Designed miniproteins, single chains. Designs and how they scored, part 64

Each design is a single chain, and the fold is of that chain. pLDDT is the mean over its residues in the fold that is shown.

## One batch from the design tools (miniprotein)

Design m2210
Fold by ESMFold2-Fast:
Structure m2210 (fold): chain A 95 residues (1-95)
Amino acid sequence: DKELEERIKEAVERAERGEALPTSIVEYLIERLKAGLRYLAGELSREEALALEKELREKALEGLREGVEPASKEQMEELEKLKKEVDARVEELKA
């Protein structure tokens, strides 16, 4: 959804300036990266990955409507670890 993409973009840009990311957005990004890793491992079909993405987007938007709570340190650390894992997996697939 355009609404979710715009909110993610704004939150990421604000976080790059030292502001905390909303927990709903960080949870969405974590689950999306986990789904991406499962897709790359062949554990999810394209159709399953797209269905999961839709569910995750709807959940993130609902969470943002309920409130904008800042993400915990643990959530931010998990997100950074998953980003590194995805990058490493992509490089392995290129080799």
Scores: mean pLDDT 77

Design m2211
Fold by ESMFold2-Fast:
Structure m2211 (fold): chain A 81 residues (1-81)
Amino acid sequence: SMREKKLELLIEVLEALAADPLNEEVVAAAKQRIEDAPELSPREKAEWIAFIDEVYAEAQDPARLPGVRHALRQLAAELRA
């Protein structure tokens, strides 16, 4: 279903970001994957890209980085359930 494909995409994006949220190539690839997703509306794409930008910004603070990684993995786990 469209819902299942959307969840699979979002889980993979979240897990990739959690593994390396400071890697600009990983962040760019995540944004491109969101833009290319036919399962997402233009509004959903804009909202997810804004979220990815915020994740990258917060990850720049070494004190926040473990919390950012944990939150991304938790969100992926919640979508998987």
Scores: mean pLDDT 88

Design m2212
Fold by ESMFold2-Fast:
Structure m2212 (fold): chain A 129 residues (1-129)
Amino acid sequence: MDRIRIREATAEDIPAIVELLREVGALPEYTVEELLRLLEEGKLLIVIAEEDGEIVGAAIVALNGDTALLVHLVVDPRYRGRGVGRAVLAAAKELAEARGATRLTFVATSERARALYESLGFTQAGVGK
């Protein structure tokens, strides 16, 4: 049985998270330097899944007051179907709520990913308000 650990990311995890985003074809909107800055400013919450020191999944959430916006959910293709995406998203939700988020939102995504996000209490944010 796979020993996948779910935890909050630190600054040291950012390069590996960016590499995973590139590997799956999800170009990050942010550079490593921008992600580090936003994390240090408390504007990002990042939850990762790791196995034997390798990052195999990540949820990136932007925090603004009472609102948490899911920016990226990524899972290593080798780990799809093992509940990794659901596990990191659920942990990100709990941590965002613990930090005062009362609104959990996401932007444009696939219909399948939308169903997962909505099942965990996320609602679609309108483009532009």
Scores: mean pLDDT 77

Design m2213
Fold by ESMFold2-Fast:
Structure m2213 (fold): chain A 58 residues (1-58)
Amino acid sequence: KYEEYKKKFKELINKINEAVSKMGEAYRAGDKEAAEKYRQEATKYINELKKVLKEYSE
């Protein structure tokens, strides 16, 4: 259980960081559509991380 949790947690953190970085790059480039896409992607992974935390706690 805990080993699976650590693996999922690290994978999601990495995906969130990548999405946030790409969102920032798109925003600086003035590409608001791409920035919105990556913002939604980051939100998706954040929500998945919250689910993993709940599954571990429950």
Scores: mean pLDDT 81

Design m2214
Fold by ESMFold2-Fast:
Structure m2214 (fold): chain A 70 residues (1-70)
Amino acid sequence: DLAERLKNAKSEEEKNEVAVEAMKKLLEGMEPIEIAEIFEEAGELEMAELFRELAEAREKVKKEKKFPSK
């Protein structure tokens, strides 16, 4: 459970490790907003906000990626 690992993280380094794993899940198809929810559930509101900003940026890209490149 990613949120549980984040709640138990005591150092910035441990939090960064969880963030890297969250980015891996993002690359594997998880939506940024779902990752923001995980951080929010863990009480990491600052990190949750960063992923919400990423979700907003992804929406901007979607508006421009209507036509697939082949």
Scores: mean pLDDT 72

Design m2215
Fold by ESMFold2-Fast:
Structure m2215 (fold): chain A 111 residues (1-111)
Amino acid sequence: SMEGVELGKKGYRLGEEGLRLAEQSPELAEEAGRLAILGGNLASKAGELAIKEGKTDEEAATLAVRGGSLAAKGGTLAAKNAETVRGVSLGTAGAIAGAGGEFLGLQALRL
């Protein structure tokens, strides 16, 4: 669906930005974690929609895999480098959300 592709593209952009910020400095870990959570959740929504639509939404499934992977990497890096408990918590949540999006996208591609 067009909605799945739109959500997937937004999730990809947010996941990529989150990873970029996590790579820049520990001081950006909280913001990187927030972006990873948002990107991962959007990737999960795109993947879920792709599962419901089957092979008709392969683009949304692919974006869920890629965006989820970026969010998982960004969240993991933010959690490792965070200087605050909040940064570790947000980064960890982002890593989990990203992994979920990647998983759902992969499930959709198997249909």
Scores: mean pLDDT 88

Design m2216
Fold by ESMFold2-Fast:
Structure m2216 (fold): chain A 89 residues (1-89)
Amino acid sequence: SIEEKIKELGEELGKLLREYQAAVDAGDFDTAAETLKKIAEVLKEMIKLYEEAGDEDNLRGYRSFAKRLAEEAKSLGLNDVAEEFEKLA
């Protein structure tokens, strides 16, 4: 079901966000970049599912979140992954 897929993706997103923050805190920007790429993939799938479901509120929320992650990635010099998030916003 769509609800099951969204729940699973949300749990994966939460895990990846924790891994990303740990990498940033450790100064491991190579790992941070790879984790952000995985976050972009999960967000792309979530955005597609919310779009298919017609859930405009969640769609706007996740697009806004992608835009914030793009700006954060740019501030860290991770320009390639920032462009991936910008495509989602």
Scores: mean pLDDT 87

Design m2217
Fold by ESMFold2-Fast:
Structure m2217 (fold): chain A 82 residues (1-82)
Amino acid sequence: MEEIEKLSPEEQVELIREALEKGDDELALKIAKVLLKKLSEYSEEQQKKVMEAVDDIVRNGKDPKVRIEALELAVEAHEKLA
């Protein structure tokens, strides 16, 4: 997890896409949580990419439980940015 945190937000977003393609919803969600924890530290453009990646988990995740958790995280993130 520490290793993933050393990557750029753009690289972490790419890892979410790869995890979803492999059906590793749990890994995709873990990476999304790392990105969302630092969301307020990112530029507006980076924040948009992060939110798009979370939406990708909501739409393309195979596990309904992971999709629901990703949706809850997206709502919380929008509230924190307000």
Scores: mean pLDDT 81

Design m2218
Fold by ESMFold2-Fast:
Structure m2218 (fold): chain A 76 residues (1-76)
Amino acid sequence: SSSERKQAILETTLSIHLAGLEFNVDHKLLSNQQLQNEIKNIEDILKELKPLASDETVAKLEKRFQAVVDKVKNSI
């Protein structure tokens, strides 16, 4: 369905942004301000995904997002 395709696109986009943020933290490529801006961007993508995805999928993605946020906090 169109909703399933939109969910898949948002999940893929979110995964790319999460992987990119983690890479940037590990390699010290972004300022603290840029890291916070990317966290906010990822939060907005996750909000769009929430009404489309199952509670299980949302919980898994929120857990992954929190792990990356904690990693950012430990780097500053």
Scores: mean pLDDT 85

Design m2219
Fold by ESMFold2-Fast:
Structure m2219 (fold): chain A 99 residues (1-99)
Amino acid sequence: SEEEALRKAVELLDEMISRLDELIAQGKTREEGIAEVEKFLEKAREEMKDLPPELQSMLESIFRAVIDLLNDPSLTPEEALEQARLILKAARDYLRKRL
């Protein structure tokens, strides 16, 4: 159902936010942060395959935006991780409002 799909999308975003919070707390480098996000994205893609194509596309775009942000050389590793967290939270809150 649409409601179940939206809840699954929110759960995936919450998991990513939790992982970024851990990376920030641990003071991980940009390279380590990128590797962990990419690893989670691979797992998330497997879970996403049963979601509607529109939600899959939206989540994929959000995750790519996060990876691009983490690869931005103008930001410190800490700034990149914090901005990535904000993007994910905004996406989660947007989807949660639709529930």
Scores: mean pLDDT 79

Design m2220
Fold by ESMFold2-Fast:
Structure m2220 (fold): chain A 87 residues (1-87)
Amino acid sequence: SMAAVEAKVQEILDTLLVPAVEKEKRVSEPTAALVAAALKREGFTEEDIRNVFLPRLRERLEELGVPEEVIEEGLKILERTALAYLG
């Protein structure tokens, strides 16, 4: 269900991504790899990643006050890494 997908997205953001971004002030390649592995393990599709995960990631980074240029770079790194992990 969409509610279950949304809950899993928020869990991944809260546990893996937000702590790393608060420390590093960006989405690093190692953080993107950890998130990509979690998305694959939880059965996310390319559609789930593009249409649900990446939009929620943008919203969370905006709430954290991350600059737009850093958000755009982080989204590119994470999309590239997550799709590569899916095969």
Scores: mean pLDDT 87

Design m2221
Fold by ESMFold2-Fast:
Structure m2221 (fold): chain A 85 residues (1-85)
Amino acid sequence: DLLEKVIKEVEELIRKGEEAFKEGDYEKAIEYYQRALELIDEFEEYVRNVLNFAIPPSDLEKIKKLREEAQKNLEEAKRKLKEKE
């Protein structure tokens, strides 16, 4: 439940970042990708420090892929923003 909700929120943030990037709004894209990464970090810390719950391997892999995607997209958006300056 919570895990599925977090994954869905992260996917939505990445999607919104991609939309902003395509529109040339690199500042908004950066904001969405940073929010996605922050949400992943907060969730992983919550699970690790508060719950005695182990994230299933398949979901852990999904989170890892989403983190990688958000990080790569963030770096690209930062480069594009620099090019505009």
Scores: mean pLDDT 82

Design m2222
Fold by ESMFold2-Fast:
Structure m2222 (fold): chain A 105 residues (1-105)
Amino acid sequence: PLSPEQQRQLARQMGQAVQEAVQAVRDAAKETVGEKFDKGSKLMGEGIKLIVKHVVEGSEEDGRRGAELLREGSKLLDEALRKIGPKIREAGERVARRVRELLAS
């Protein structure tokens, strides 16, 4: 059985490991979701405007450019979504490993 002091120390160390993992997930989400979602959303918005201009004004060049921007925007959004899951899983595995190390000492 652990002493009350050892229990408090272990709880603090486990809490720190969880906080570090949560911060790593937030940083990864900001890098992969925040930036790529913002850029992807902007490209899709610009693409829609050009497609509307193509439909209204008959500009073939605007139609082609709009389609290209929509493809690039959707690619960035798909990439951002695919990267969130693995980063959460990686952070969870790091916490589990750290907790096992702390419990073994």
Scores: mean pLDDT 70

Design m2223
Fold by ESMFold2-Fast:
Structure m2223 (fold): chain A 64 residues (1-64)
Amino acid sequence: SVEEIKDVLVSYGVDEDRATSVARGVVEARKLKSPVTDEDLAKGIVTALGLPKDAIPPLVKAIS
């Protein structure tokens, strides 16, 4: 959900407004049945925001 994705991002130091925007984008991409996997989405977010790779597993869980 948006809330779960936002909470993970905020826990890694992403500001609430940006975390909410990213979370909404992920949820919308899933509604459009994007062929990108949850793991690939999480990796993309981590890379784009400069987060540690340790953020990938909790993000995958929040996205799925």
Scores: mean pLDDT 80

Design m2224
Fold by ESMFold2-Fast:
Structure m2224 (fold): chain A 58 residues (1-58)
Amino acid sequence: SLEAGIALVMRETGLSREQALALYRARTDAELREVAEAAGISLELAKGAKEALQILSA
């Protein structure tokens, strides 16, 4: 579920619920980069977190 994905990403990355949701909603690498920079994480970590959210929300 999306809720399970958000909980996992928050635990693993220290991101807020809103930041995790912003990663989930990002559709392009440019959008992911903006969220990553605002959250103080790497683009690589942001991509991994988004993949985890997509897998757990499916």
Scores: mean pLDDT 84

Design m2225
Fold by ESMFold2-Fast:
Parts: structure tokens; C-alpha cells; sequence
Structure m2225 (fold): chain A 80 residues (1-80)
């Protein structure tokens, strides 16, 4: 399905997105701004196709891991 393909692309892009967010945060900028950017990206993805409740949960979990990786500075969180 298109929704499944979108989730797989988000998973594949998670490391690259985290690296970009870490670089943006490198100058000790406001973490709240990073949270707002990630939330906006997530909500825009939800507009692309109809997701099942399980797919929405999977998308939420991916973005939670990205945010935790940025907060901790530890990208290996994505590899769990």
C-alpha cells in the first residue's frame, strides 16, 4: 500500500533527519523549535495518505525516537 511505502521511507530517512536536526541544534538552539519542526513534518506526512491506527502508532514511535536521539545527542537510539 502507499501508506506502508510512506512508513518505510520515513524509517529509511530517520537517521538522515536526526543528523540534520542535530546539526541545526549544534549551536545550542532552542530544543522547542526542533520539537515544533518534527511535529510539523509528522503532521504533513499524515496528510499524504490514509494511515491505519497501527501505522499512525509506528509513525509516532519513529518521531519519538528521532526527538530522543536529538535530545541525547545519541543517534544509536534509532538503531534499537
Amino acid sequence: SVAESVIEEVKKGAKSLTERMLEAYKDEKDLKEIEEILEAIKENIKELVEFSPEQVKELEEIFEKILEAVKSGDISILEE
Scores: mean pLDDT 78

Design m2226
Fold by ESMFold2-Fast:
Structure m2226 (fold): chain A 97 residues (1-97)
Amino acid sequence: MSEEEKEELIKRLKEVADEFVALARQSGPTAARLAEGAKESLEKAVDAIKQGKKNEASRYATAAGLLGVAAAIETGNPEIVEKAKEMIDLLNKLIDA
């Protein structure tokens, strides 16, 4: 994957994460906190990837995934479930690149 392709992937990942947090915030304070935690862990994973810290990136990616799933379960909203899945799929593509 080229550096240009990585930057585009990071941009899409951040856009999906922002949409995910916005939807979770509409579902109540517990969902909002879980989604915000997922986004924070995701941003730390991206930072670790940019620094070449693969083990740190994998740990933060796992945390983002678990918090994202927890937020989706809390909301019961299929759109939030699909956003969480897309976010995790994009993050895994970035780690594997």
Scores: mean pLDDT 83

Design m2227
Fold by ESMFold2-Fast:
Structure m2227 (fold): chain A 68 residues (1-68)
Amino acid sequence: DLSDDQRRMVDALSKLTQESEANNLQDIRDQVLTLLEEELGRRGYSLSADEFIQLLEDKWQELLEQYK
């Protein structure tokens, strides 16, 4: 069973997937996930759920700005 924090992270990823699919932004989503994994590696995978969700949202906004 997923913890509440793990469920929040899964829900954030699911929301990103649904939003990207609705707007044909799957390429941007895939780039966000790649950048998120690289950042997690740099931080030694020692992140709270809140930090994980914030990084996901920050990388999503960063790439959307580059797309424009």
Scores: mean pLDDT 76

Design m2228
Fold by ESMFold2-Fast:
Formats: C-alpha cells, sequence, structure tokens
Structure m2228 (fold): chain A 118 residues (1-118)
C-alpha cells in the first residue's frame, strides 16, 4: 500500500509534466483510493486517507514542477507516503483534523524543499 501510493504519486507528477490531463486524473484517483485503503488498515476515517493520498500526489507534482530528477521525485513521494502512513496510524488517537493538518504541513515542507533544490 505505501509503496503503491508512492508509485501512484510519481505517476501523477509525470502526467502533470507531460500535460496529460486524463492520466493525471487517473493516477490522482488511484492515490486517493490507496490513501483510503491505508486509512481502513489503521482504523482511520476514509476522508483522512483520501486527504493524505491527495497530499502525497501534490508533493510529487510540486517536485516535478520544481525540475527535480525522476529519482528525487521518487524519494519525495516515498517520504510523503511513509509519513502519511505514520499519521494515519496515529489518526485514531489525535483525531481527523489534526491528522490532516500534520499531513498538509509535511507536504508543504516537502514541496518547499523541492523548490529550494531547483
Amino acid sequence: LVEELSEAAVEVGKAVRAGDYEATLQHARRASELGEKLAEKYGAPKEVGRAIGDAVAFTAAAAMNAGLTDEQVREVSRKGAEEGARILKEAPKIGPDEAVRRMLEFAQRLADEAAARA
């Protein structure tokens, strides 16, 4: 699931760079669905999983737009997916709003780091 989410996010970034709207929607939907499955695994609300999947896809797209290499985009996507899974595991304890907030802050930090490398 985490590895699949990371890969789906990379594919979103590649589709965005290519200007392929249909592929972008397909892979973004896949990232959202994988986030929901991770949420189900950890007993978190599906909407939190969806938000986390979307945030991981966002970090990949931001890294790709910043001009990072495919290897760097994969690393950013992997970090996003791993942190997303960690937050989802904690979501039953910290609540859905706090889980989403932590993920968005982490995603923004990854995007800012990607922009600084470009």
Scores: mean pLDDT 83

Design m2229
Fold by ESMFold2-Fast:
Structure m2229 (fold): chain A 92 residues (1-92)
Amino acid sequence: PEAIRQQLLDAIRAGDSQRVLALSRQLIESMPPDEAAEVLIEAIEEAGRLGNIDSMTAIIRASGELETSSEQTSRIVGAAIRGIGEIVDKEL
């Protein structure tokens, strides 16, 4: 589980959006939904900090495949909104 999380963060830092999508899906399949949600939130925040819209889009798309609670879904959506805000600020 930790290996997949670290690989996902490394892929985001490398700007490899195709690998980010694949690893996000693998993470969803291999982790309990609540733990997957926490890692996806961390990944969204990392993509936002780096200004990487392609990686953020990949993570958001993969997150749509995660069956979780309304509370966790709300947290993921909130992280995505904040991350998009950071990217927009960098493009100004």
Scores: mean pLDDT 79

Design m2230
Fold by ESMFold2-Fast:
Structure m2230 (fold): chain A 88 residues (1-88)
Amino acid sequence: SLTIEAFKKGIERIRKAIEAGAPLEDVARQLLALVDSLIQTATDPEIKEELQKIKDELRAKLAAGQVTREDILSAIERLEKIVEKMEK
């Protein structure tokens, strides 16, 4: 899937941005855009629900000004596992 390949490249860019000390709010917004693309591509309702939950959690932390590096890395790990399910 073109969307899944774009996601993987997006995650590589996000990981490099975190390593370079980019603002976490900007990184979180980039990650949310990738999640939105996955939600639009997903056909399985269970996968859509998992993606929506990650989106809602990240948006809440971003709105509260409480997004951490650990929150972003945890969300990436959860998203990579979901993408593996989408490829099966």
Scores: mean pLDDT 86

Design m2231
Fold by ESMFold2-Fast:
Structure m2231 (fold): chain A 82 residues (1-82)
Amino acid sequence: SVAEEARRYAERVRERARENSKAFEEESRRLAELGRALAAVDESLGQQAFRRARSYAALSKEGPAIGEGLGRMGETSLRIAA
């Protein structure tokens, strides 16, 4: 049914958002580690790496929230269609 398809779509969107969040979190950690190593040699390069790490950390946190929002919108559309 259209109801079941919409529900499965919402679940898939939430799942992909969680998977992307993990990848961004890992990249953030790697960039923070690189930033520490670079800061010992070149403070400017270290600062650039830290800024990128913060950007990925923000994406990691925002991804699940966006996925949940899209899931809720899908559920609302389902309720209107029903």
Scores: mean pLDDT 74

Design m2232
Fold by ESMFold2-Fast:
Structure m2232 (fold): chain A 67 residues (1-67)
Amino acid sequence: AGLEAAEARGTAHVNNLSDAAIEAVAKTYGLSEEEVEEIRRLREESSVEAVKYIGELGNKRLEEEKK
């Protein structure tokens, strides 16, 4: 096992946002293609920020739909 294995373990917490998870969220919340692309872009830059953005989108859609 190399540096890559140790890194994978350390980043598993933040990189738990798999492509399948993103697609499931997108379909569940009815996210636009632009929003899905933004999530993917944020994930590459900062997984924490990507997760926060997903949470904010979900909450915002619920709030806008039903106050």
Scores: mean pLDDT 65

Design m2233
Fold by ESMFold2-Fast:
Structure m2233 (fold): chain A 89 residues (1-89)
Amino acid sequence: SEREKKFQQVKETLEEVATRVIEKLRDKVELDPEAYEKALAEAKENMPSLSEEMQEKLAEIAGYYKTDPELTEKVVEEEVKKAIEKIKE
């Protein structure tokens, strides 16, 4: 269905956003391991329809957010803006 195609496109775009966010933060922000473990457990329980790779990427971003919320928010906003333009195509 068109709805399923749109949702698949959104999931693929979110994976690209998560990857780009991680690439920008990995060299600048230390990963908080407790925040990572908690976020990973929550992602596995509450978002089982996402791939394991995507669950891990979201947990990594949560770990960066705990260490440096301002920089993490800025990078996420920049990558989301780029992704929204791609979804509109």
Scores: mean pLDDT 82

Design m2234
Fold by ESMFold2-Fast:
Formats: structure tokens, sequence, C-alpha cells
Structure m2234 (fold): chain A 72 residues (1-72)
């Protein structure tokens, strides 16, 4: 079903993001954030571009924080 397919994509994104952070691969982590944002836009077509851009900024900041913590 479409829901099962969406959940499978989200799981794959989450696993690849976790691996990218463990590997200190910032570029790969950012790629996974962009894939996640595509799923958010599919689920919430009513969101404004400003809301999507604000979420992007928050997620990029969280990736930076997670990589710094993993580096320790």
Amino acid sequence: SAMDEALARLREIALELEEAIKNLDREKAEEMVERYLEEVERAHPEWTPEQVEELRRILYEEVERAIREAEE
C-alpha cells in the first residue's frame, strides 16, 4: 500500500541518516535531510514554502549538533 511504501522510505532515510552521522559524513546526512523534507512535503502539501524552509534550517542545525556529539 502507499502507506507501507511511505513508511519503508522513512525507515530507509532514518537508517542512512544514523549511519551518516556515525561516519561523520555531513554531506550524506544533509542529503538524507532533503529526502526527509520531500516526504514531509508529500504528507503536508498545505505547508507554505516558509514553513518548509524553517524546518530545513532546524534539521540542518540538528545534524550539525549530532555530528559534533558523535565526534566526541
Scores: mean pLDDT 85

Design m2235
Fold by ESMFold2-Fast:
Structure m2235 (fold): chain A 78 residues (1-78)
Amino acid sequence: SARAIEQELAARIEEALRNEDAERVIELAREYAETVLKLTLEAHPDVSEEKLKEMEEKMEEMLKELEERVEEIIEELR
């Protein structure tokens, strides 16, 4: 289930944050985002190529914002 995936992801992110490993947090977030995108496309196979590109661009923007926020959190912990 989606909740089980989210719970496992949360535990891995918590461990990465405890280790001050910003790169690992972003890697885990990217893997999750890619999984969600794949599942969304499987549920909606009629999605246009243009719409898919927009979704991928939004995913990359969200990951960049998350990277900046994670770096801020780690810096505050120092």
Scores: mean pLDDT 78

Design m2236
Fold by ESMFold2-Fast:
Structure m2236 (fold): chain A 97 residues (1-97)
Amino acid sequence: MTEEEEKEIVEEAKRAVEEARKRGLSPEELRQIAYRIAKKKLSIEEAIASPPEPAPSNAEITALVKEQLAKNTYENWKHAAIAMALGNEARKKEAEL
C-alpha cells in the first residue's frame, strides 16, 4: 500500500466518524453501521440507510475487520479501517457514559 492510499483511507475513516457524530448515533448504532460497512463494503451513507439488523458484538466486528485486512486489498483495507474507526468511536462514547 502506498503512503497516498494509506492517507486516503485515514481521511475516509475520519469523514465517516464526523458524519456519525453529526447524526448523534448511539454506540449500538455505530456498531451496526461498522458491521454493515465491513460485511457489505458499503459507504457510510449507504450503511446508515440500510435496514436495521441485530446489534453485532465488538468481537464480531473485530473478527470481520481482521478477515477483511487479511485479504490485503485496498478496497478491503478501506472498509475495514472505516469500520474500525466507527467501532473505536462507539467504545469512546461508551467510556464517556
Scores: mean pLDDT 73

Design m2237
Fold by ESMFold2-Fast:
Structure m2237 (fold): chain A 59 residues (1-59)
Amino acid sequence: SLADIALALARRELEAAARRHDRPDLAAQSIEEITRLLAAGDFEGAGRLVREALARMEA
């Protein structure tokens, strides 16, 4: 499904960033919330959360 593809891409990007910045807890928390948003059909919210999580890791 589109949600499954979106989740796979988000997970890959967030886990890669978490490894670079040593933020595994932030990645886990963000992935859980993104999973909930995508299950609800909130693709815009999921995308925003990915961007926010990446910014927090790179700060």
Scores: mean pLDDT 84

Design m2238
Fold by ESMFold2-Fast:
Structure m2238 (fold): chain A 74 residues (1-74)
Amino acid sequence: MDELLKKIRENLYRHYVEELGLPPEVARKAAEIQVKTLREEYERGEISEEELKKLAEDVRLAEEYLNKRLEEEF
């Protein structure tokens, strides 16, 4: 699990800096917040390790998952 969350964090950080143009300090904080959310969801049984593997392989899937969670709150 920790390796999957590390990979997701690194992929989100690169995406935020390189594709979205966020400042490195903002991108790092955003990636850390998102990974903290994923860890908490995993500990609650709301996301499986298999799902985390999918998110770790594709940063686009990670963003879609996180955006869907935000939409489900509203």
Scores: mean pLDDT 76

Design m2239
Fold by ESMFold2-Fast:
Structure m2239 (fold): chain A 81 residues (1-81)
Amino acid sequence: DELLLEAAYAHALAVAAQALLEGRDPEEIRRTLLEATASDPRLREVAERAVDEAVRAHEEGRGQELLERSRARVAELAEQL
C-alpha cells in the first residue's frame, strides 16, 4: 500500500507539472485530480499534496525539473510494481 501511494504521488506530480507547463489553470488541474481520486481519501490527500508541490515548483521556475524528476520516479516505481 505504501509503495502504491508513493507511485500515485509521483504520477500525480508528473501529470500536474505537465499540465502547468502546457498552460492549464492550476485550479482546473486540482479539481480534475481530486475528482479522479474521490473514491479513496488517501489518494485524494496524495493528489492534493502533489498539486501544491507542482504549483510551487512552477511558480519558482522549476516546473520542467519537477516533471523530469517525477517521470523518472514513476518509471522506477513501475519496475517495482
Scores: mean pLDDT 84

Design m2240
Fold by ESMFold2-Fast:
Structure m2240 (fold): chain A 116 residues (1-116)
Amino acid sequence: SMELEQAQARVATLFVMIRIAAEGVPSTDENLAAEEARIEALRAAFAPLSIEQLEQIEEEIMRALRLRAAGEKVDKEELKKRLIELGVPEEIAEEIVRWIEGLTPEQAARLVAAVE
């Protein structure tokens, strides 16, 4: 459904925005193409998930970003465990948790604002 596709795109976009904030903006045509491929791979990984699972993934990520924006520590093991429980592949869960931990409070605050 269009609603499900929108939920998948929203979560995939959030993951890509977090990667860009942590590792920097793609600056070459090759890096931009790799970013587009990453969005499609994330959508494919999220395709078997329900709207409820996708919404819960977004909520967990946003909670972690708000903690980082406040200069607080994220429990990396609990976040990873929760994302895997919600259906995020382990490798993707490990990457997103690492990127979130690497964010400055200012970067995390900008990401929270950008989702509004």
Scores: mean pLDDT 83

Design m2241
Fold by ESMFold2-Fast:
Structure m2241 (fold): chain A 57 residues (1-57)
Amino acid sequence: EKINEVNTIIDSGEAKVNELDNVYYDIALGKDDAYIKDVLLGKKKAPNLGTFTSVVT
């Protein structure tokens, strides 16, 4: 359920960085399911995402 909504949130606008978001998703998946939900739902910020996105953008 949440997995399906996560993809919608990513595409909708929460995750403007589709490529980067996929990488973080894969990493978080290996860590813990709770962590994945937190990061992808936008409840928790991804590590150094802001700084990296600034360079990429």
Scores: mean pLDDT 50

Design m2242
Fold by ESMFold2-Fast:
Order: C-alpha cells, then sequence, then structure tokens
Structure m2242 (fold): chain A 72 residues (1-72)
C-alpha cells in the first residue's frame, strides 16, 4: 500500500529531522547528509518516488535554515 509506505517514510523523515536538530551546530551538515542518504535509500527500497521525499527534506531544510538551525 503506497499510502502506508509514504507514512513510514514520513515517520523516518521526522526522526531524521530530530537527529539533525539535536546535533551540535558543527556536526549538523554531516548529520544532514547522512540522514538524507538514509532516507533516500529507504525510499528506493520501499519503491516510493524519491523526488517526493527530496521535496519534503528540502522544504524542511529551508525552514531549519530560516530558524538558524541549518548549516551556514
Amino acid sequence: DDMRKQEELERLYKDSLEKIKAAPGENKPEVFIRETARLLKKAKELGVDVNQVMDKIMKEFDRLMAEGLGPK
């Protein structure tokens, strides 16, 4: 069920965002890259559109950057 696969990815996506937020500022870019790669791998394994996952990640990354939590 594609909807359940998408919900599983959204759960993993939120978990990855919490890890990025919790990382020290100097480590945020590295954690972001690592977690993004992990999410894309899971999307591919689940057969979900990788572009949809990337759109969500980029949108939230832009929000974190605006909040001063992203890499500069």
Scores: mean pLDDT 72

Design m2243
Fold by ESMFold2-Fast:
Order: structure tokens, then sequence, then C-alpha cells
Structure m2243 (fold): chain A 80 residues (1-80)
């Protein structure tokens, strides 16, 4: 069902992000990284609240952008 697909995608996305946040926190305490982690956590709560596949798809696109920013920021901090 649509509800089952929605629940499965939400669970997969939130599990992945939770793991990424845990790893990022274990390797850096940089304030910019911590701020982006807080933004990712806020977006994860929006993903949990999503009621349609269309809403989830838009939130996952935002998640992809924020994850890309986190990876780039971690690279910059490591290069410093």
Amino acid sequence: SDADRLAARKAAATDLVDGLIALARSVSDDPEIQALIAQLQALTEQIRAATTMAELDQLLAQLDQQVTQLIALVGRVQDA
C-alpha cells in the first residue's frame, strides 16, 4: 500500500541520517558541523511527519542537499 511504502521509505531515510549524524559527531565538534547536524535533525523530524509520497520526495531532495553540504564541510574542516 502507499502507506506501507511511505513508512518504509521514512524508516530507511531516518535510519541512514541517524547513522550519518552519529559518525559526524564522533569525528568533529566543529560549530559549523554541529549547526548542520541540527538542521539535519529538524529535517528528519519533518520526514517523520510526512503524510504523502510527494511531500516525502521533496523532503528527501532537501536531505540530499544538506548531506552534500555536510560532506563538503567535513572535507573543508579536515583540510584546515
Scores: mean pLDDT 81

